# Designed miniproteins, single chains, part 17

Each design is a single chain, and the fold is of that chain. pLDDT is the mean over its residues in the fold that is shown.

## One batch from the design tools (miniprotein)

Design m564
Fold by ESMFold2-Fast:
Structure m564 (fold): chain A 83 residues (1-83)
Amino acid sequence: MPKVAVLDADDLAALPEAERREAVRLLAEQLLAQGVDKVIVAARDLAVAERVAALLAEALAGTSIEVEGVLTADALAAYQAAL
C-alpha cells in the first residue's frame, strides 16, 4: 500500500518566507526519511495549497515522491483515492 502523508499548508503559509522555506526543507527531509510515496498539501485556498505544493515539489526534486495541492475540504477524498 502506498504511504501517503497529508500536510496542512495554512500553517506553513502563515510563516514568514524564510521560516516557511526552512520548514518546507525540513518536511521534505522527514518525508524522504519516512519513505513517503505521495504528499497531499491541503489549504483553505487552492492557490495557497498549490503554492506550498510547488515549494515542496521543488525541495523533493529528483525523488519519486508525488505532491498534490488540494482544498482542505477535499483532503480526505484525495487521501482515500491515493491509497
Scores: mean pLDDT 82

Design m565
Fold by ESMFold2-Fast:
Structure m565 (fold): chain A 86 residues (1-86)
Amino acid sequence: SKEELEEKVHELIQKYYNKTIEEFWKALDELGEEVRETFLELLVDYAKGIAPDKEVTREDVLEALEKYKNKTLKYFLDNIYEIIGK
């Protein structure tokens, strides 16, 4: 279910909060495509809420994840306004 997918995403975020985005992304990929897509949907919605002026797209988020892959997930989420470039 969508609720179970979102719960899995939140559990993984908690576990990998102080780990690199690269380590988090690898763990996310191991859980499968549906979990990964659920994370991306939640992250895009989160970024739109933080930066409504930047017209955030899925592509912007994917580019940001790649650019900041060696930073912690915490750093990424805490600084998402500055990270999501336009």
Scores: mean pLDDT 85

Design m566
Fold by ESMFold2-Fast:
Structure m566 (fold): chain A 70 residues (1-70)
Amino acid sequence: MIEEAEELGKRIAKAVINHYKSQNRKITDAEIEAVAKAARDHMLFNGYTEEQAEAAEKAARDLLEKARKE
């Protein structure tokens, strides 16, 4: 389900955000793209659909970009 893929993407993004906050540093655009791609690749590797992979990628990217602006 798309909602489950979005939640997984957000979960991955939250773990990454917590890691960067612990380092007291801002995540870069390149790192956001790498994490979003990793979320997509993880979904596809585990047999999820392209639509689910795209949802996870978008959810991860959106949350990481929001955290970067803070």
Scores: mean pLDDT 81

Design m567
Fold by ESMFold2-Fast:
Structure m567 (fold): chain A 63 residues (1-63)
Amino acid sequence: MNAGERGAAAAGGGAGDGPGAEEARKSWQLAYKQAEANGEDEVGAGAAAGAAGSRAFRQTLEK
């Protein structure tokens, strides 16, 4: 996997491939793109994207 795919997988989690995982990936990608546009490094962008993805994923775990 490239860094983006690896980050998305980590943020989206490995527990169940479903709608929640998709939402987590979308949140992750949006945050990552914004961080990159702001000139962040992969590490910084990944951290911001990871937080967004985790947040989205938690919503699916609550249900």
Scores: mean pLDDT 65

Design m568
Fold by ESMFold2-Fast:
Structure m568 (fold): chain A 69 residues (1-69)
Amino acid sequence: MENEELAKRIEEYFKDLAEHYRKEGKTEQADIILEEGKKTAEEVKNGKLSERDKKALQAVIDAWEAEKA
């Protein structure tokens, strides 16, 4: 997967996760999750992550998308 596409999916995943925490009243945790998601997406987009780390993130996102199907 291209770095830009993976970065976008990572940001969407963390945004969805943060929204779940926000609905539970855990606003501070939701803010932290959003910040971490943006940092991770930026690292992927800039080619700063190893191939191993990118594959691990891809697996997490694929599992998340499978749960939505």
Scores: mean pLDDT 78

Design m569
Fold by ESMFold2-Fast:
Structure m569 (fold): chain A 99 residues (1-99)
Amino acid sequence: NSYLQKMNEYLELAMKHAKEIEKYDPESGKELLDLINLMKQNMYSLGGFTENVEKLRQKADEAIEKARKKGNEELAKKAEELKKYADLALHYLQLYFKS
């Protein structure tokens, strides 16, 4: 299914960014990785996936604020991009459930 393939592609991009965040902010990066893995586990439940995206957005916002307070704008940008990838993954999963 092309929608599930796109969803998985965006989850892999989110995971790459979470691993980069983990190098500079191990706590936030690990929590983001755990949430992405929960999204993968809940891909057959739109509600469960959506709940984990909402939690990921909150955690990513915390990571963005922390990175900016430390003057690391590149890290903040990685966390913003991770949020966008999670939102795109949810979008494609929603399309899958509508098909």
Scores: mean pLDDT 88

Design m570
Fold by ESMFold2-Fast:
Structure m570 (fold): chain A 68 residues (1-68)
Amino acid sequence: MLSAEEERARVEELVARLRAAVEAGDDAQLHRTMGELERLLRRSRDGAIIAEMIAALSEIQRARDAAR
């Protein structure tokens, strides 16, 4: 089990990887990273970390929509 600090650091890493994959158009990396983030979300019981993850995903989605 990850500590809250380790889980938050992992979320930040995965979010950065998602952003890079979106910018590069790397669908394989996007799917792989989304799978890892989904697994972390299913395991998480910390409301603050879940909220940060949702906010980060919303930001990435908005950035993607703005680029279209």
Scores: mean pLDDT 71

Design m571
Fold by ESMFold2-Fast:
Structure m571 (fold): chain A 99 residues (1-99)
Amino acid sequence: MARVESGIATLAGKKVGVVVVSGPVDAAAAREAVAAARELIAQGAEGILLGLEGPVSPEARAILEAFAASLDIPVAILTGSDSLEEQKQKIDELIAKLK
């Protein structure tokens, strides 16, 4: 079963909403992550970082991609298959878009 954790971090002087999904990411987990991210945006997040630790279903991917496309703020999606260096690169790209 997937577990969703969320909070706000300060990156490059900007508030970034961080949402982490542990375990398999199905459609229900993706919708919970979207709800958490929207809550963080309501709290003043200027960017969103989604961390997906488990395998992501095609339906979950579609939900998360549609969510990212619907926002006027930058979104980074990190997966459990990304290396630490790939995750760092995605975070750096998110930070660049916040400037």
Scores: mean pLDDT 82

Design m572
Fold by ESMFold2-Fast:
Structure m572 (fold): chain A 90 residues (1-90)
Amino acid sequence: MKKDLVTLQVIRLLLENDEPLSASEIAEKIKASQSLVTKALRELEKKGIIKRVKGESGKTLYEVADEEKLKKYAQEIGDKLSEKDFKEFL
């Protein structure tokens, strides 16, 4: 699965789920490798879109920090995917 598609699926899942999720739970739900999901989560965290929270067992969970930035970033990725797919077709 392309990295940008994994990032969009992570964004969608976090927006649809009101509870914090671990990288492994996200990977299972979107059927992607945990490595790709972890890379997407780190990118979103670096941009201030999501944040890390500690779960009850000390497990690292992720939740939306800025929903407006998240939606804008999802749109930017979507636009880039369309443009890249068009360039690869040409």
Scores: mean pLDDT 75

Design m573
Fold by ESMFold2-Fast:
Structure m573 (fold): chain A 58 residues (1-58)
Amino acid sequence: SLQEEIERVEREIRERGEAALPRLEAIAERSGTLTPEQARAAVDEDTAARIAAAKAAL
């Protein structure tokens, strides 16, 4: 069903965001331009935007 497809896509997007967080935190630490809180906020915002875009495309 469309609902099952939406739930699968949301899960996949969230999993990718969580997988990317350690890399973004490492980049932030090296660059000195982002705090850990800002790195987490950036991942959360990107994840939410991707989920919204995916839902709109379905």
Scores: mean pLDDT 78

Design m574
Fold by ESMFold2-Fast:
Structure m574 (fold): chain A 74 residues (1-74)
Amino acid sequence: SVLEDVEEGYRLGLETARRLNLPKEEALRIGTDLLIEVGSLSEPGSRERALKIGYALGLIDYASPELAEEILRL
């Protein structure tokens, strides 16, 4: 399901940022850039799109949990 794919991407993004000890500013830039990129994709509901959305949210949550929560409320 789309939700399961988003959750998978989220875990991967968060795990990757933690394992690589990414600077929070860098994780935030990568995550926000990826969210903008997926917004331009023309295939709503694709597994790739869902994974990328999750991954971006995981990176953003790693950098700023408050911002990630705000985005999820949109």
Scores: mean pLDDT 81

Design m575
Fold by ESMFold2-Fast:
Structure m575 (fold): chain A 71 residues (1-71)
Amino acid sequence: SEEEKRALLATATFAHTVLLAHERGIVSQVEPLATPESLARYRAIVEEIEREHPEIYRRAREEAERLVEEL
């Protein structure tokens, strides 16, 4: 459904935003309580979404890149 697609897009966008912020050394600005374990869960989430819904993940990645550039 469209609602499921929107929820999946939002989840993937947030997860990728956290991972990008971590890569750039600014994860505390997005997820102050991030741990190695929570980051591993975000990686698993984006990998699953990329595998099952690659078009949704592509859109999520593009949006996450824009969000992190504004930080």
Scores: mean pLDDT 85

Design m576
Fold by ESMFold2-Fast:
Structure m576 (fold): chain A 89 residues (1-89)
Amino acid sequence: AVEEYHEVIPSPRSAEEVRATLRASAPLAEEGAKRVEAENPELKLEVAYDEADGTVTLRMVTPEKEYELVLRPLADGSIEARGVVRDLP
């Protein structure tokens, strides 16, 4: 089965500040993901930052499910969060 989630998260910060925060958080999330993978070899974690549009993509693959979360900064400072959860056979 596939489940999809979509939410727009309002932010009191400017679009520039939100984009800067997401950009700064991506390498920290990558470091965290590598530590989690080292302690949990059954998990695969990926963090990607797209410089062109400012999106952060978080992906986790477990033995039973795949999770993907995409955080996209919007022009008004809001963050569009899209999540997909897929059951593995």
Scores: mean pLDDT 80

Design m577
Fold by ESMFold2-Fast:
Structure m577 (fold): chain A 79 residues (1-79)
Amino acid sequence: AVKDIVLPAAYKAATSLYTGRAVGLSDEQRLNAASVAMTPSGSRRRRELAERLLPRVRASPPTPDNAVKLAEELAEELA
């Protein structure tokens, strides 16, 4: 199912974006790091998933609970 593919990728992306925010990386550096973190789950949409998560990560505290929440919300939107 689409959720079975998107959810693990979104978790990796959200975690990578929060880590990048915590260490002070630029938006482009965070997007690149998140895209790499989603390997090997389908190269075609990694940048798009990272770009959808970036503003949500910016608006929320960098906690594991928020990474889970954002990943689940994105997986539901793309299901």
Scores: mean pLDDT 70

Design m578
Fold by ESMFold2-Fast:
Structure m578 (fold): chain A 82 residues (1-82)
Amino acid sequence: SMEEELLKEFKELEKRLKELAEKIATLSDEDKAKLQPLIDKLLELLRKAAEYFLQGKYDEAKKLIEEAKKVLEELEKKIEEL
């Protein structure tokens, strides 16, 4: 079901976010500041996705999860380039 697929997506995102947070914690304050707008965007997308999921609005939740994945990939790439 879409619910089961989205739950699996959330679990994978939580794992990637934990790994990302550990990497960010090792960065300088200047590098953290450069990443902060993308971090804020990612967290807001995930917050909204969770809200829609809890409301049973799975199509809306899926769209936000897809957008969150793109932001997460951009963050991972930027950290590798530091």
Scores: mean pLDDT 88

Design m579
Fold by ESMFold2-Fast:
Structure m579 (fold): chain A 55 residues (1-55)
Amino acid sequence: SDDDKRHRDLLSRIHDIADEANRRLSQAKSPEERQEINREYLEEVDKLLLEYNSL
């Protein structure tokens, strides 16, 4: 299969997830809010990577 194409699609999806996280981070005022946003971001990316890269 075309691994470059697969990785490009994966990066695009990660970019969308990161964009949403950055938007939320720009509105966060406390370290606690930032930690929660970062945790959710990492879990979402990890799930995506598990489905496309770690298998």
Scores: mean pLDDT 80

Design m580
Fold by ESMFold2-Fast:
Structure m580 (fold): chain A 73 residues (1-73)
Amino acid sequence: SSQQVQQIMAKVNDVMRALGDEVEARLQVQRAKKQNAPQDVIDELEQRLKEATQNLDKSKQDLQQLVAQVDAQ
């Protein structure tokens, strides 16, 4: 149905936003390491990257579960 398509599109958008956040966090870690930033700064950025990766994984799982639920109908 059109409602199911809209729900899937909303979850796809959530995944795209989470992916953007993960890419930005990853680039910040890479830049800090290249510039020999203090270890505590690198550790904070790596923690933010870990959180962004976990959020991306959750968003992907939520999308996969929704698609599987729609396909089961």
Scores: mean pLDDT 88

Design m581
Fold by ESMFold2-Fast:
Formats: structure tokens, sequence, C-alpha cells
Structure m581 (fold): chain A 83 residues (1-83)
């Protein structure tokens, strides 16, 4: 059903988003399933959340890349010590 596809799509989108954005997506999904907003409004609101997250990522991508690299180094070090 359309509702099942929409729920699965939201779950997939949440995997790459901040906890704040995930909460916003959950609230938008709840309103859509309750019939408070149309499918078109749902798509627009979800796109707006994704756009805001993408803008944040683009502005801070270098910082994220550095933090990710440091995390990988720590994980590799721990794995070598506790194999």
Amino acid sequence: SDDDIIKKTVEQMKKTMSKEAQKKLDEILEKYLAGEISKEEFVKKVTDVGREEAKKEKNIQQKIDIESSESLLVMNYVALKKQ
C-alpha cells in the first residue's frame, strides 16, 4: 500500500539524518497518516527537512570528514588491542 511505501521511505531517510530531523520526519508522517496533511504537503514538508539537513552537511562537510576519520582511527586502534 502507499502507506507502507511511505513508512519504509521515511525509515530509510532517517538512517542518514540527525535525531532532530528524524523527530521532524516522525511528526510529519504521523500527521499524514492521521489525514491532517495531503500527500503533496507531506512530500513538500519531507523535502524541506531533507533540504535543511543537506544544507547543514554541505556547510560542515569538512568538519564531519575530520571527525569521521578520527573515529575510524580510534575504532581500528581498539580492534587491534581487543581482537
Scores: mean pLDDT 67

Design m582
Fold by ESMFold2-Fast:
Structure m582 (fold): chain A 95 residues (1-95)
Amino acid sequence: MPEAAEYLEEALRHLEAGDLEAAKEHLRRAISLLPEDVRELLLEELDRVRTLEEARLLVAQLMLYLGSQGDREMGERGQRMLAELYSKENQLPLK
């Protein structure tokens, strides 16, 4: 889905600039191009996003989904983003 990839690129640029609301709008556009079942779940997750880090995690999830649909470059980028997010130990311990 080349249009979804373009919206993800724009979302990442806005996240780098610290503009969460602009990033969320581009994420919403990317998600709107997905199949209904995936779209509804990801839109619900997007509505819960409150930080730049949560938005980056959602971008990584979308990239991994696109990779599963044949966009190898996006899949590899999603894996790299997840590795960076987890390697920084920015996961909250659920205790």
Scores: mean pLDDT 78

Design m583
Fold by ESMFold2-Fast:
Structure m583 (fold): chain A 60 residues (1-60)
Amino acid sequence: MLEEIREALIAGDFERLKELLEKAGHKVSVTREVSADGTVSAVLEMTPEARELIHEAAEL
Protein backbone atom coordinates (compact mmCIF):
# COMPACT_ATOMS: atom_id res chain seq x y z
CA MET A 1 0.00 0.00 0.00
CA LEU A 2 2.67 2.60 0.90
CA GLU A 3 4.52 1.87 -2.37
CA GLU A 4 1.27 2.29 -4.33
CA ILE A 5 0.58 5.61 -2.55
CA ARG A 6 4.12 6.75 -3.38
CA GLU A 7 3.62 5.83 -7.06
CA ALA A 8 0.34 7.78 -7.16
CA LEU A 9 2.07 10.82 -5.60
CA ILE A 10 4.93 10.70 -8.13
CA ALA A 11 2.45 10.37 -11.03
CA GLY A 12 0.19 13.14 -9.68
CA ASP A 13 -2.71 10.67 -9.82
CA PHE A 14 -4.93 12.19 -7.14
CA GLU A 15 -7.89 9.94 -8.05
CA ARG A 16 -5.76 6.81 -7.45
CA LEU A 17 -4.40 8.35 -4.23
CA LYS A 18 -7.97 8.94 -3.00
CA GLU A 19 -8.94 5.32 -3.82
CA LEU A 20 -5.93 3.92 -1.92
CA LEU A 21 -6.58 6.07 1.15
CA GLU A 22 -10.31 5.23 1.17
CA LYS A 23 -9.43 1.52 0.86
CA ALA A 24 -7.35 2.01 4.05
CA GLY A 25 -10.41 3.51 5.82
CA HIS A 26 -9.57 7.21 5.43
CA LYS A 27 -11.85 9.92 4.03
CA VAL A 28 -10.36 12.14 1.31
CA SER A 29 -11.89 14.78 -0.96
CA VAL A 30 -10.24 16.09 -4.13
CA THR A 31 -11.30 19.28 -5.89
CA ARG A 32 -9.86 20.38 -9.23
CA GLU A 33 -9.78 23.85 -10.76
CA VAL A 34 -9.04 24.62 -14.41
CA SER A 35 -7.86 28.14 -15.26
CA ALA A 36 -8.62 29.94 -18.54
CA ASP A 37 -5.13 29.09 -19.86
CA GLY A 38 -5.68 25.36 -19.24
CA THR A 39 -3.63 25.15 -16.03
CA VAL A 40 -5.03 22.51 -13.66
CA SER A 41 -4.66 22.71 -9.88
CA ALA A 42 -5.93 20.30 -7.23
CA VAL A 43 -6.80 20.71 -3.56
CA LEU A 44 -6.89 17.70 -1.24
CA GLU A 45 -8.71 17.63 2.10
CA MET A 46 -8.08 14.66 4.39
CA THR A 47 -7.84 13.50 7.99
CA PRO A 48 -4.54 13.85 9.93
CA GLU A 49 -4.21 10.04 9.78
CA ALA A 50 -4.41 10.06 5.97
CA ARG A 51 -1.81 12.86 5.81
CA GLU A 52 0.53 10.82 8.03
CA LEU A 53 0.17 7.82 5.70
CA ILE A 54 1.08 10.03 2.70
CA HIS A 55 4.12 11.32 4.61
CA GLU A 56 5.28 7.75 5.33
CA ALA A 57 4.83 6.78 1.66
CA ALA A 58 6.81 9.85 0.51
CA GLU A 59 9.73 8.75 2.74
CA LEU A 60 10.07 5.39 0.94
Scores: mean pLDDT 74

Design m584
Fold by ESMFold2-Fast:
Structure m584 (fold): chain A 65 residues (1-65)
Amino acid sequence: GKKKLIDAVKAAKNDDELNELAEKARPSDDEGDEVSTKIIEAMEKLGIKSSDGANAAKAIEEVDI
């Protein structure tokens, strides 16, 4: 569920791991899809480059979801 996705995001070390974990934690429920979409949209809004993937996880942690 949502908590498992958030915990996985917090444990991510870089952008590649973050995307992989988000996809694996995606449930078939609309709630899970919404959380994943919010995370992706936040990353795109920040204009994060692949080299800054580690900073993405921290920025997402600071965002109120």
Scores: mean pLDDT 53

Design m585
Fold by ESMFold2-Fast:
Structure m585 (fold): chain A 55 residues (1-55)
Amino acid sequence: SMKQIAALEAEYDQRLAELLEQLKKSTTLQETIDVFVQMADVIDEYVAGLQELRR
């Protein structure tokens, strides 16, 4: 439903915002890579969740 899609969007928007703040605190290349890997995982989860709700 549209309400569930909006709730999912809000949840993942918050999770990505938290990772962006973590990225700003990264001081090494490895720390930056670790945050980017986590962001990619969050995006993949969001896309999968959207596909399930749009069935």
Scores: mean pLDDT 84

Design m586
Fold by ESMFold2-Fast:
Structure m586 (fold): chain A 65 residues (1-65)
Amino acid sequence: MTDPELVALSAEAQANTAAGDYVGKAEAYRRLADYFESQGKTGEAAVLRRLAEEAYKKAGVEPPL
């Protein structure tokens, strides 16, 4: 059940949170969302995209249009 890519991206998001790097966290969530969308999990991808947008807001950066 362990996907090395998902584990790595989740670890990056967690590490970026600890370091206060919300932009890196947002990018990790976007990559996770793209991965879930490629697996047909569009609902999970949508949640992750919203988490990425929230992380961008915490960083004071406007999300891409």
Scores: mean pLDDT 71

Design m587
Fold by ESMFold2-Fast:
Structure m587 (fold): chain A 95 residues (1-95)
Amino acid sequence: DTIEVKVHVTDGNLAGAIAKALQEKGYKTVGKASSDLGDRKIVVKSSSDPSVKPGTVLGGIKYNEKTGVWEVYYDSSIPLPLKPYDMVVEVETLT
């Protein structure tokens, strides 16, 4: 099972923007910096910017048992616009 969320990115903080979109759907999420992208993939379904292609894996999500929240990671090797853009991402259901 997967969920789709609408994400608005304004400042290049993609992990934070995705975490906020998931919070608006009722999930306990935070954006994190990490080289470990987690086990649940974040995949682009659509984007307002043509440089962000559908099917791109942007990063991942993992559960932090110590804090009780889902941590959202962005793969910083993925080239993203630094200007505002909108996208829809697909994530595996968080439990």
Scores: mean pLDDT 76

Design m588
Fold by ESMFold2-Fast:
Structure m588 (fold): chain A 80 residues (1-80)
Amino acid sequence: SLEEMKETLEAALKRLEELLKFAEANSDDEEVIKKLREAIEIVKDALENIEELSEEEVTKKLEEAEKLAQEAMDKLLKLL
């Protein structure tokens, strides 16, 4: 449902913002920060356009954001 998609995107946004805060506090790596910011912008854009997006399109945007976040966290963990 639209409500479930919105709740999923809002939960993803909150998680990504918490990850960005952690990364900024613990790393000066510009690539890690850039990837997390890009992931946040993808989710924010999806939320802004939620009524115009299909469930498949929302899923693809979430997968893209998750991939960026995973790449950022993999790099960050190797630096710690």
Scores: mean pLDDT 87

Design m589
Fold by ESMFold2-Fast:
Structure m589 (fold): chain A 87 residues (1-87)
Amino acid sequence: DEVKELVKYWLQTSFGLPEEVAEKVIEYYEKGDKKGLAEILNEHGALSEELRSEEKAYELMEKIYEFAKALVDPDREKRQKEREKLS
């Protein structure tokens, strides 16, 4: 999944996380485990004080994923409209 690979790359390069930890961050986010997500990010010092809350950490991941999706599929809106037309 190109979206997950891009998110994993940013977690490693921008937040300094090892690949194994970046993969676990993605897993917690995909499961909606806000507590687990915040705990693993805090354990590895990836979050600023302002982002250490469970809600803020999850919102950050949502924004990272939306940005990654936009880069991987810039025609997402066009594809969605084509899908709706076929339904």
Scores: mean pLDDT 71

Design m590
Fold by ESMFold2-Fast:
Structure m590 (fold): chain A 77 residues (1-77)
Amino acid sequence: SPDDVLLAQINALLTQTREQLAKAKTREEQLQIGEQTAQQLRALLDQAKANYDISKDLLDAVETAIRNLEAELEAAK
């Protein structure tokens, strides 16, 4: 399903992010990785919205997760 495609892309990105965070040695590197991940999640969501009939519940959940991540990154500065 379109939802499964978006979830697979998000899971792949989060796996990559976890590997990058494991190698990060400074707080600044961790924040940069987090910021890049938030931007990439937004790009995936925007592409999914443009190309697929994603369920409203999944769209709302992903948008909320991105906003929460961005708020945490801002608070950590």
Scores: mean pLDDT 85

Design m591
Fold by ESMFold2-Fast:
Structure m591 (fold): chain A 80 residues (1-80)
Amino acid sequence: MSMEELAEEIAALARERFPGDPEVEALVEQLREALANKDWTAMLVVIDELLRLAAKRDPAAAEEMGRLKGKIVRRYLESL
């Protein structure tokens, strides 16, 4: 599974758990822009912002996003 696939799973989870939330939709759009540009640093920054948003509103979603982020970070380090 690629970093792009894992990031899209985070986007899908965020939209599922926070349907219609304009802040989440804006962050998902920013995440997709980072992926399109292969900007892995911007991707990680947006993922961290989604995690911060989720942490106070849905701890279970934050835990799952954190698990997916861990897989992304491992892939990124393996690519160095």
Scores: mean pLDDT 83

Design m592
Fold by ESMFold2-Fast:
Structure m592 (fold): chain A 70 residues (1-70)
Amino acid sequence: KADELLDREAARLRAEAERSTPEEKQRALQYLDDMLDMARSGSDETKLYAAGGIGFLADNLAGLNAARDA
């Protein structure tokens, strides 16, 4: 179900944010919470925007952590 997928992706992104600097983590968690709120409520257009935002955050965190690990 979409809600289960959202919760699992949120948990994954929170774990990935733990690998970031304190400032990056704070921004990532705030952004994630905002996107999750929109994804769980609001219009279909708001949900689509939230899905895109979560995807963007996932790519950004993966890129930052990969660059830091290199």
Scores: mean pLDDT 76

Design m593
Fold by ESMFold2-Fast:
Structure m593 (fold): chain A 79 residues (1-79)
Amino acid sequence: VKEIAKKSGASPSTVSQILNLQKQGVQQAVDAYNAGDYDKGQQILDQTDQQVDDLLKQNLSPEQRKALYDALKEKNLAQ
């Protein structure tokens, strides 16, 4: 978390919030898929992506968002 924040210029708190939102969203989507509700699983992923994007836009410049995305992708935490 601290290393990703330092590379991107994002606060460690913002990076932690993003990672927690992604973990929670993925877990809820997996639970929906296991229940056979694929539409709900996709909706949860879309909502999670929107929440992450809103948090990034509120806290980071476009340049910082690119740096954060690149850092997360390098750690295999973003697609």
Scores: mean pLDDT 73

Design m594
Fold by ESMFold2-Fast:
Structure m594 (fold): chain A 82 residues (1-82)
Amino acid sequence: SMEESVLLAEATVALSAAYLLERLVENNGIPREQAIRELRTTIRYLEDVIARAEELNMPQDVIDRLRAARERAERVLRRLEE
């Protein structure tokens, strides 16, 4: 559906932003603390997207893909906090 496509696209953009933040920190292009703050906001956004998908009873494969995006973003956060 259009709603499924939009949610998956939003999750993809958010995950891409998470990887970009990590790369910018590795290349000294952005302070680590700023990247951590922005990434925490991105993870909260992904949690909201998942909650909305669950409320709308989206197909399980869509929900699983959204959860995978959140878990990948959380792994980026853990690497930046180490």
Scores: mean pLDDT 89

Design m595
Fold by ESMFold2-Fast:
Structure m595 (fold): chain A 63 residues (1-63)
Amino acid sequence: MKKVVIIGVGMEGMEKGRELVEELRAQGADVYGTYAETKEGAELAKKAAKEAYPDAEIILVEG
């Protein structure tokens, strides 16, 4: 099953990312959600996600 990784950036990105995670999970997607306080932290999370799930779709959500 193809995994989708959602990374919310900052408070607004976290809220929007949460909504997207809920929507995708309701559609039956295998979704991993996480958040970062900064753009730099989000880039590190993105690298980690690519390493852990090389075939996953990675979506950054910023406010």
Scores: mean pLDDT 80

Design m596
Fold by ESMFold2-Fast:
Structure m596 (fold): chain A 90 residues (1-90)
Amino acid sequence: DAVKEYLKAVIDSIKSGKAVFLPELSEEDEKALSDEMLETMRIAFNAALLLKYKSASSPELAEVEEKIKKEGKSYQELLDEEIKKLESFI
């Protein structure tokens, strides 16, 4: 299952702290991902970047930072929640 393999790679990349970008998707694999899966990956990855670099250097990072402030959560709490969502898709 290409989707599950991709999601595992994303989770491993985020947890390892070594990745600064999402693993590459084929066009076919990208079409197999739901909007919820894509959004959850984006939020988790951006939360990990904010936790690592302590700054919002792009509009996407700024959106995640605003969400954290609005919800009263830490970057770590948001990251943990989104990783759990990704793990639930596997």
Scores: mean pLDDT 69

Design m597
Fold by ESMFold2-Fast:
Structure m597 (fold): chain A 76 residues (1-76)
Amino acid sequence: SALEEARRLGEEAAREALASGRPVTVTIEAPSEEEANKMAEAAAEGAREAALRLGPATIRVEVKGNTATVTVEPSL
């Protein structure tokens, strides 16, 4: 499902950010602002779950129109 895919994207972003020590941003285009908010929450949840296992990170979420942006910043 779209929400499962969004969660996976968040997990992958967190894994990449924590492995590289660099911020990773995921951008998701949705058919509506309501769906963008749901996709953003799913991606943020995936990122939080990965960070819980891999190390500390700051997760930033922005929804603008139908675009959801989730950025994972690894802790130094």
Scores: mean pLDDT 85

Design m598
Fold by ESMFold2-Fast:
Structure m598 (fold): chain A 94 residues (1-94)
Amino acid sequence: DDRIRTLQQRIQQDPNNIQAYVSLAIEYRRQGRYQDSIRTSQDGIQRFPDSPFTPVMYRIQSLSYDRLGRHDLSRQYRQQSDLLEQQLRDQGLL
């Protein structure tokens, strides 16, 4: 839990640190804390809806929902991730 605490502190010190939200969501998922991973990804997306990191946060939600047996939401968030990644690539932002 030391890594989670460190990442939470980074977000507290700099709420604009998008990478810390991604890292925290990944760490929660690695520990099997899928609901916390989803919440962290949602918080990151709400704060930065058009960032280059937003597709990966949708992907993290997709993977977490799959582990929770919510295959419907997993597919929806995977599709959202793929569409946004393509949009950002087409805009030259990726």
Scores: mean pLDDT 86

Design m599
Fold by ESMFold2-Fast:
Structure m599 (fold): chain A 91 residues (1-91)
Amino acid sequence: DKEKELKILAGKAYRYALISLDEELFREAAEWLRKYGAGNVTDEQFDAAEAGLLASLPAIRAQLEAEGRVTPKVEEAREKARELLEKLKNL
């Protein structure tokens, strides 16, 4: 089931993009989740949730940097997000 696979991959890509703290990857993954994962959610509801998460990313990054945890977690999540987004594009 292509739709089920797209929904699962979109959700995974969104989670890894969020962990990556990369705004561009997060925006790309959010568009995939909006299109395939959140079919019954209004655009206003999705936009509000996305805006809240984007606003929190700098604070989350600063905390991870202070804890010395940014590089391994962020880079691994970034690579995973890119891999999952590529799979979404090829389905």
Scores: mean pLDDT 71

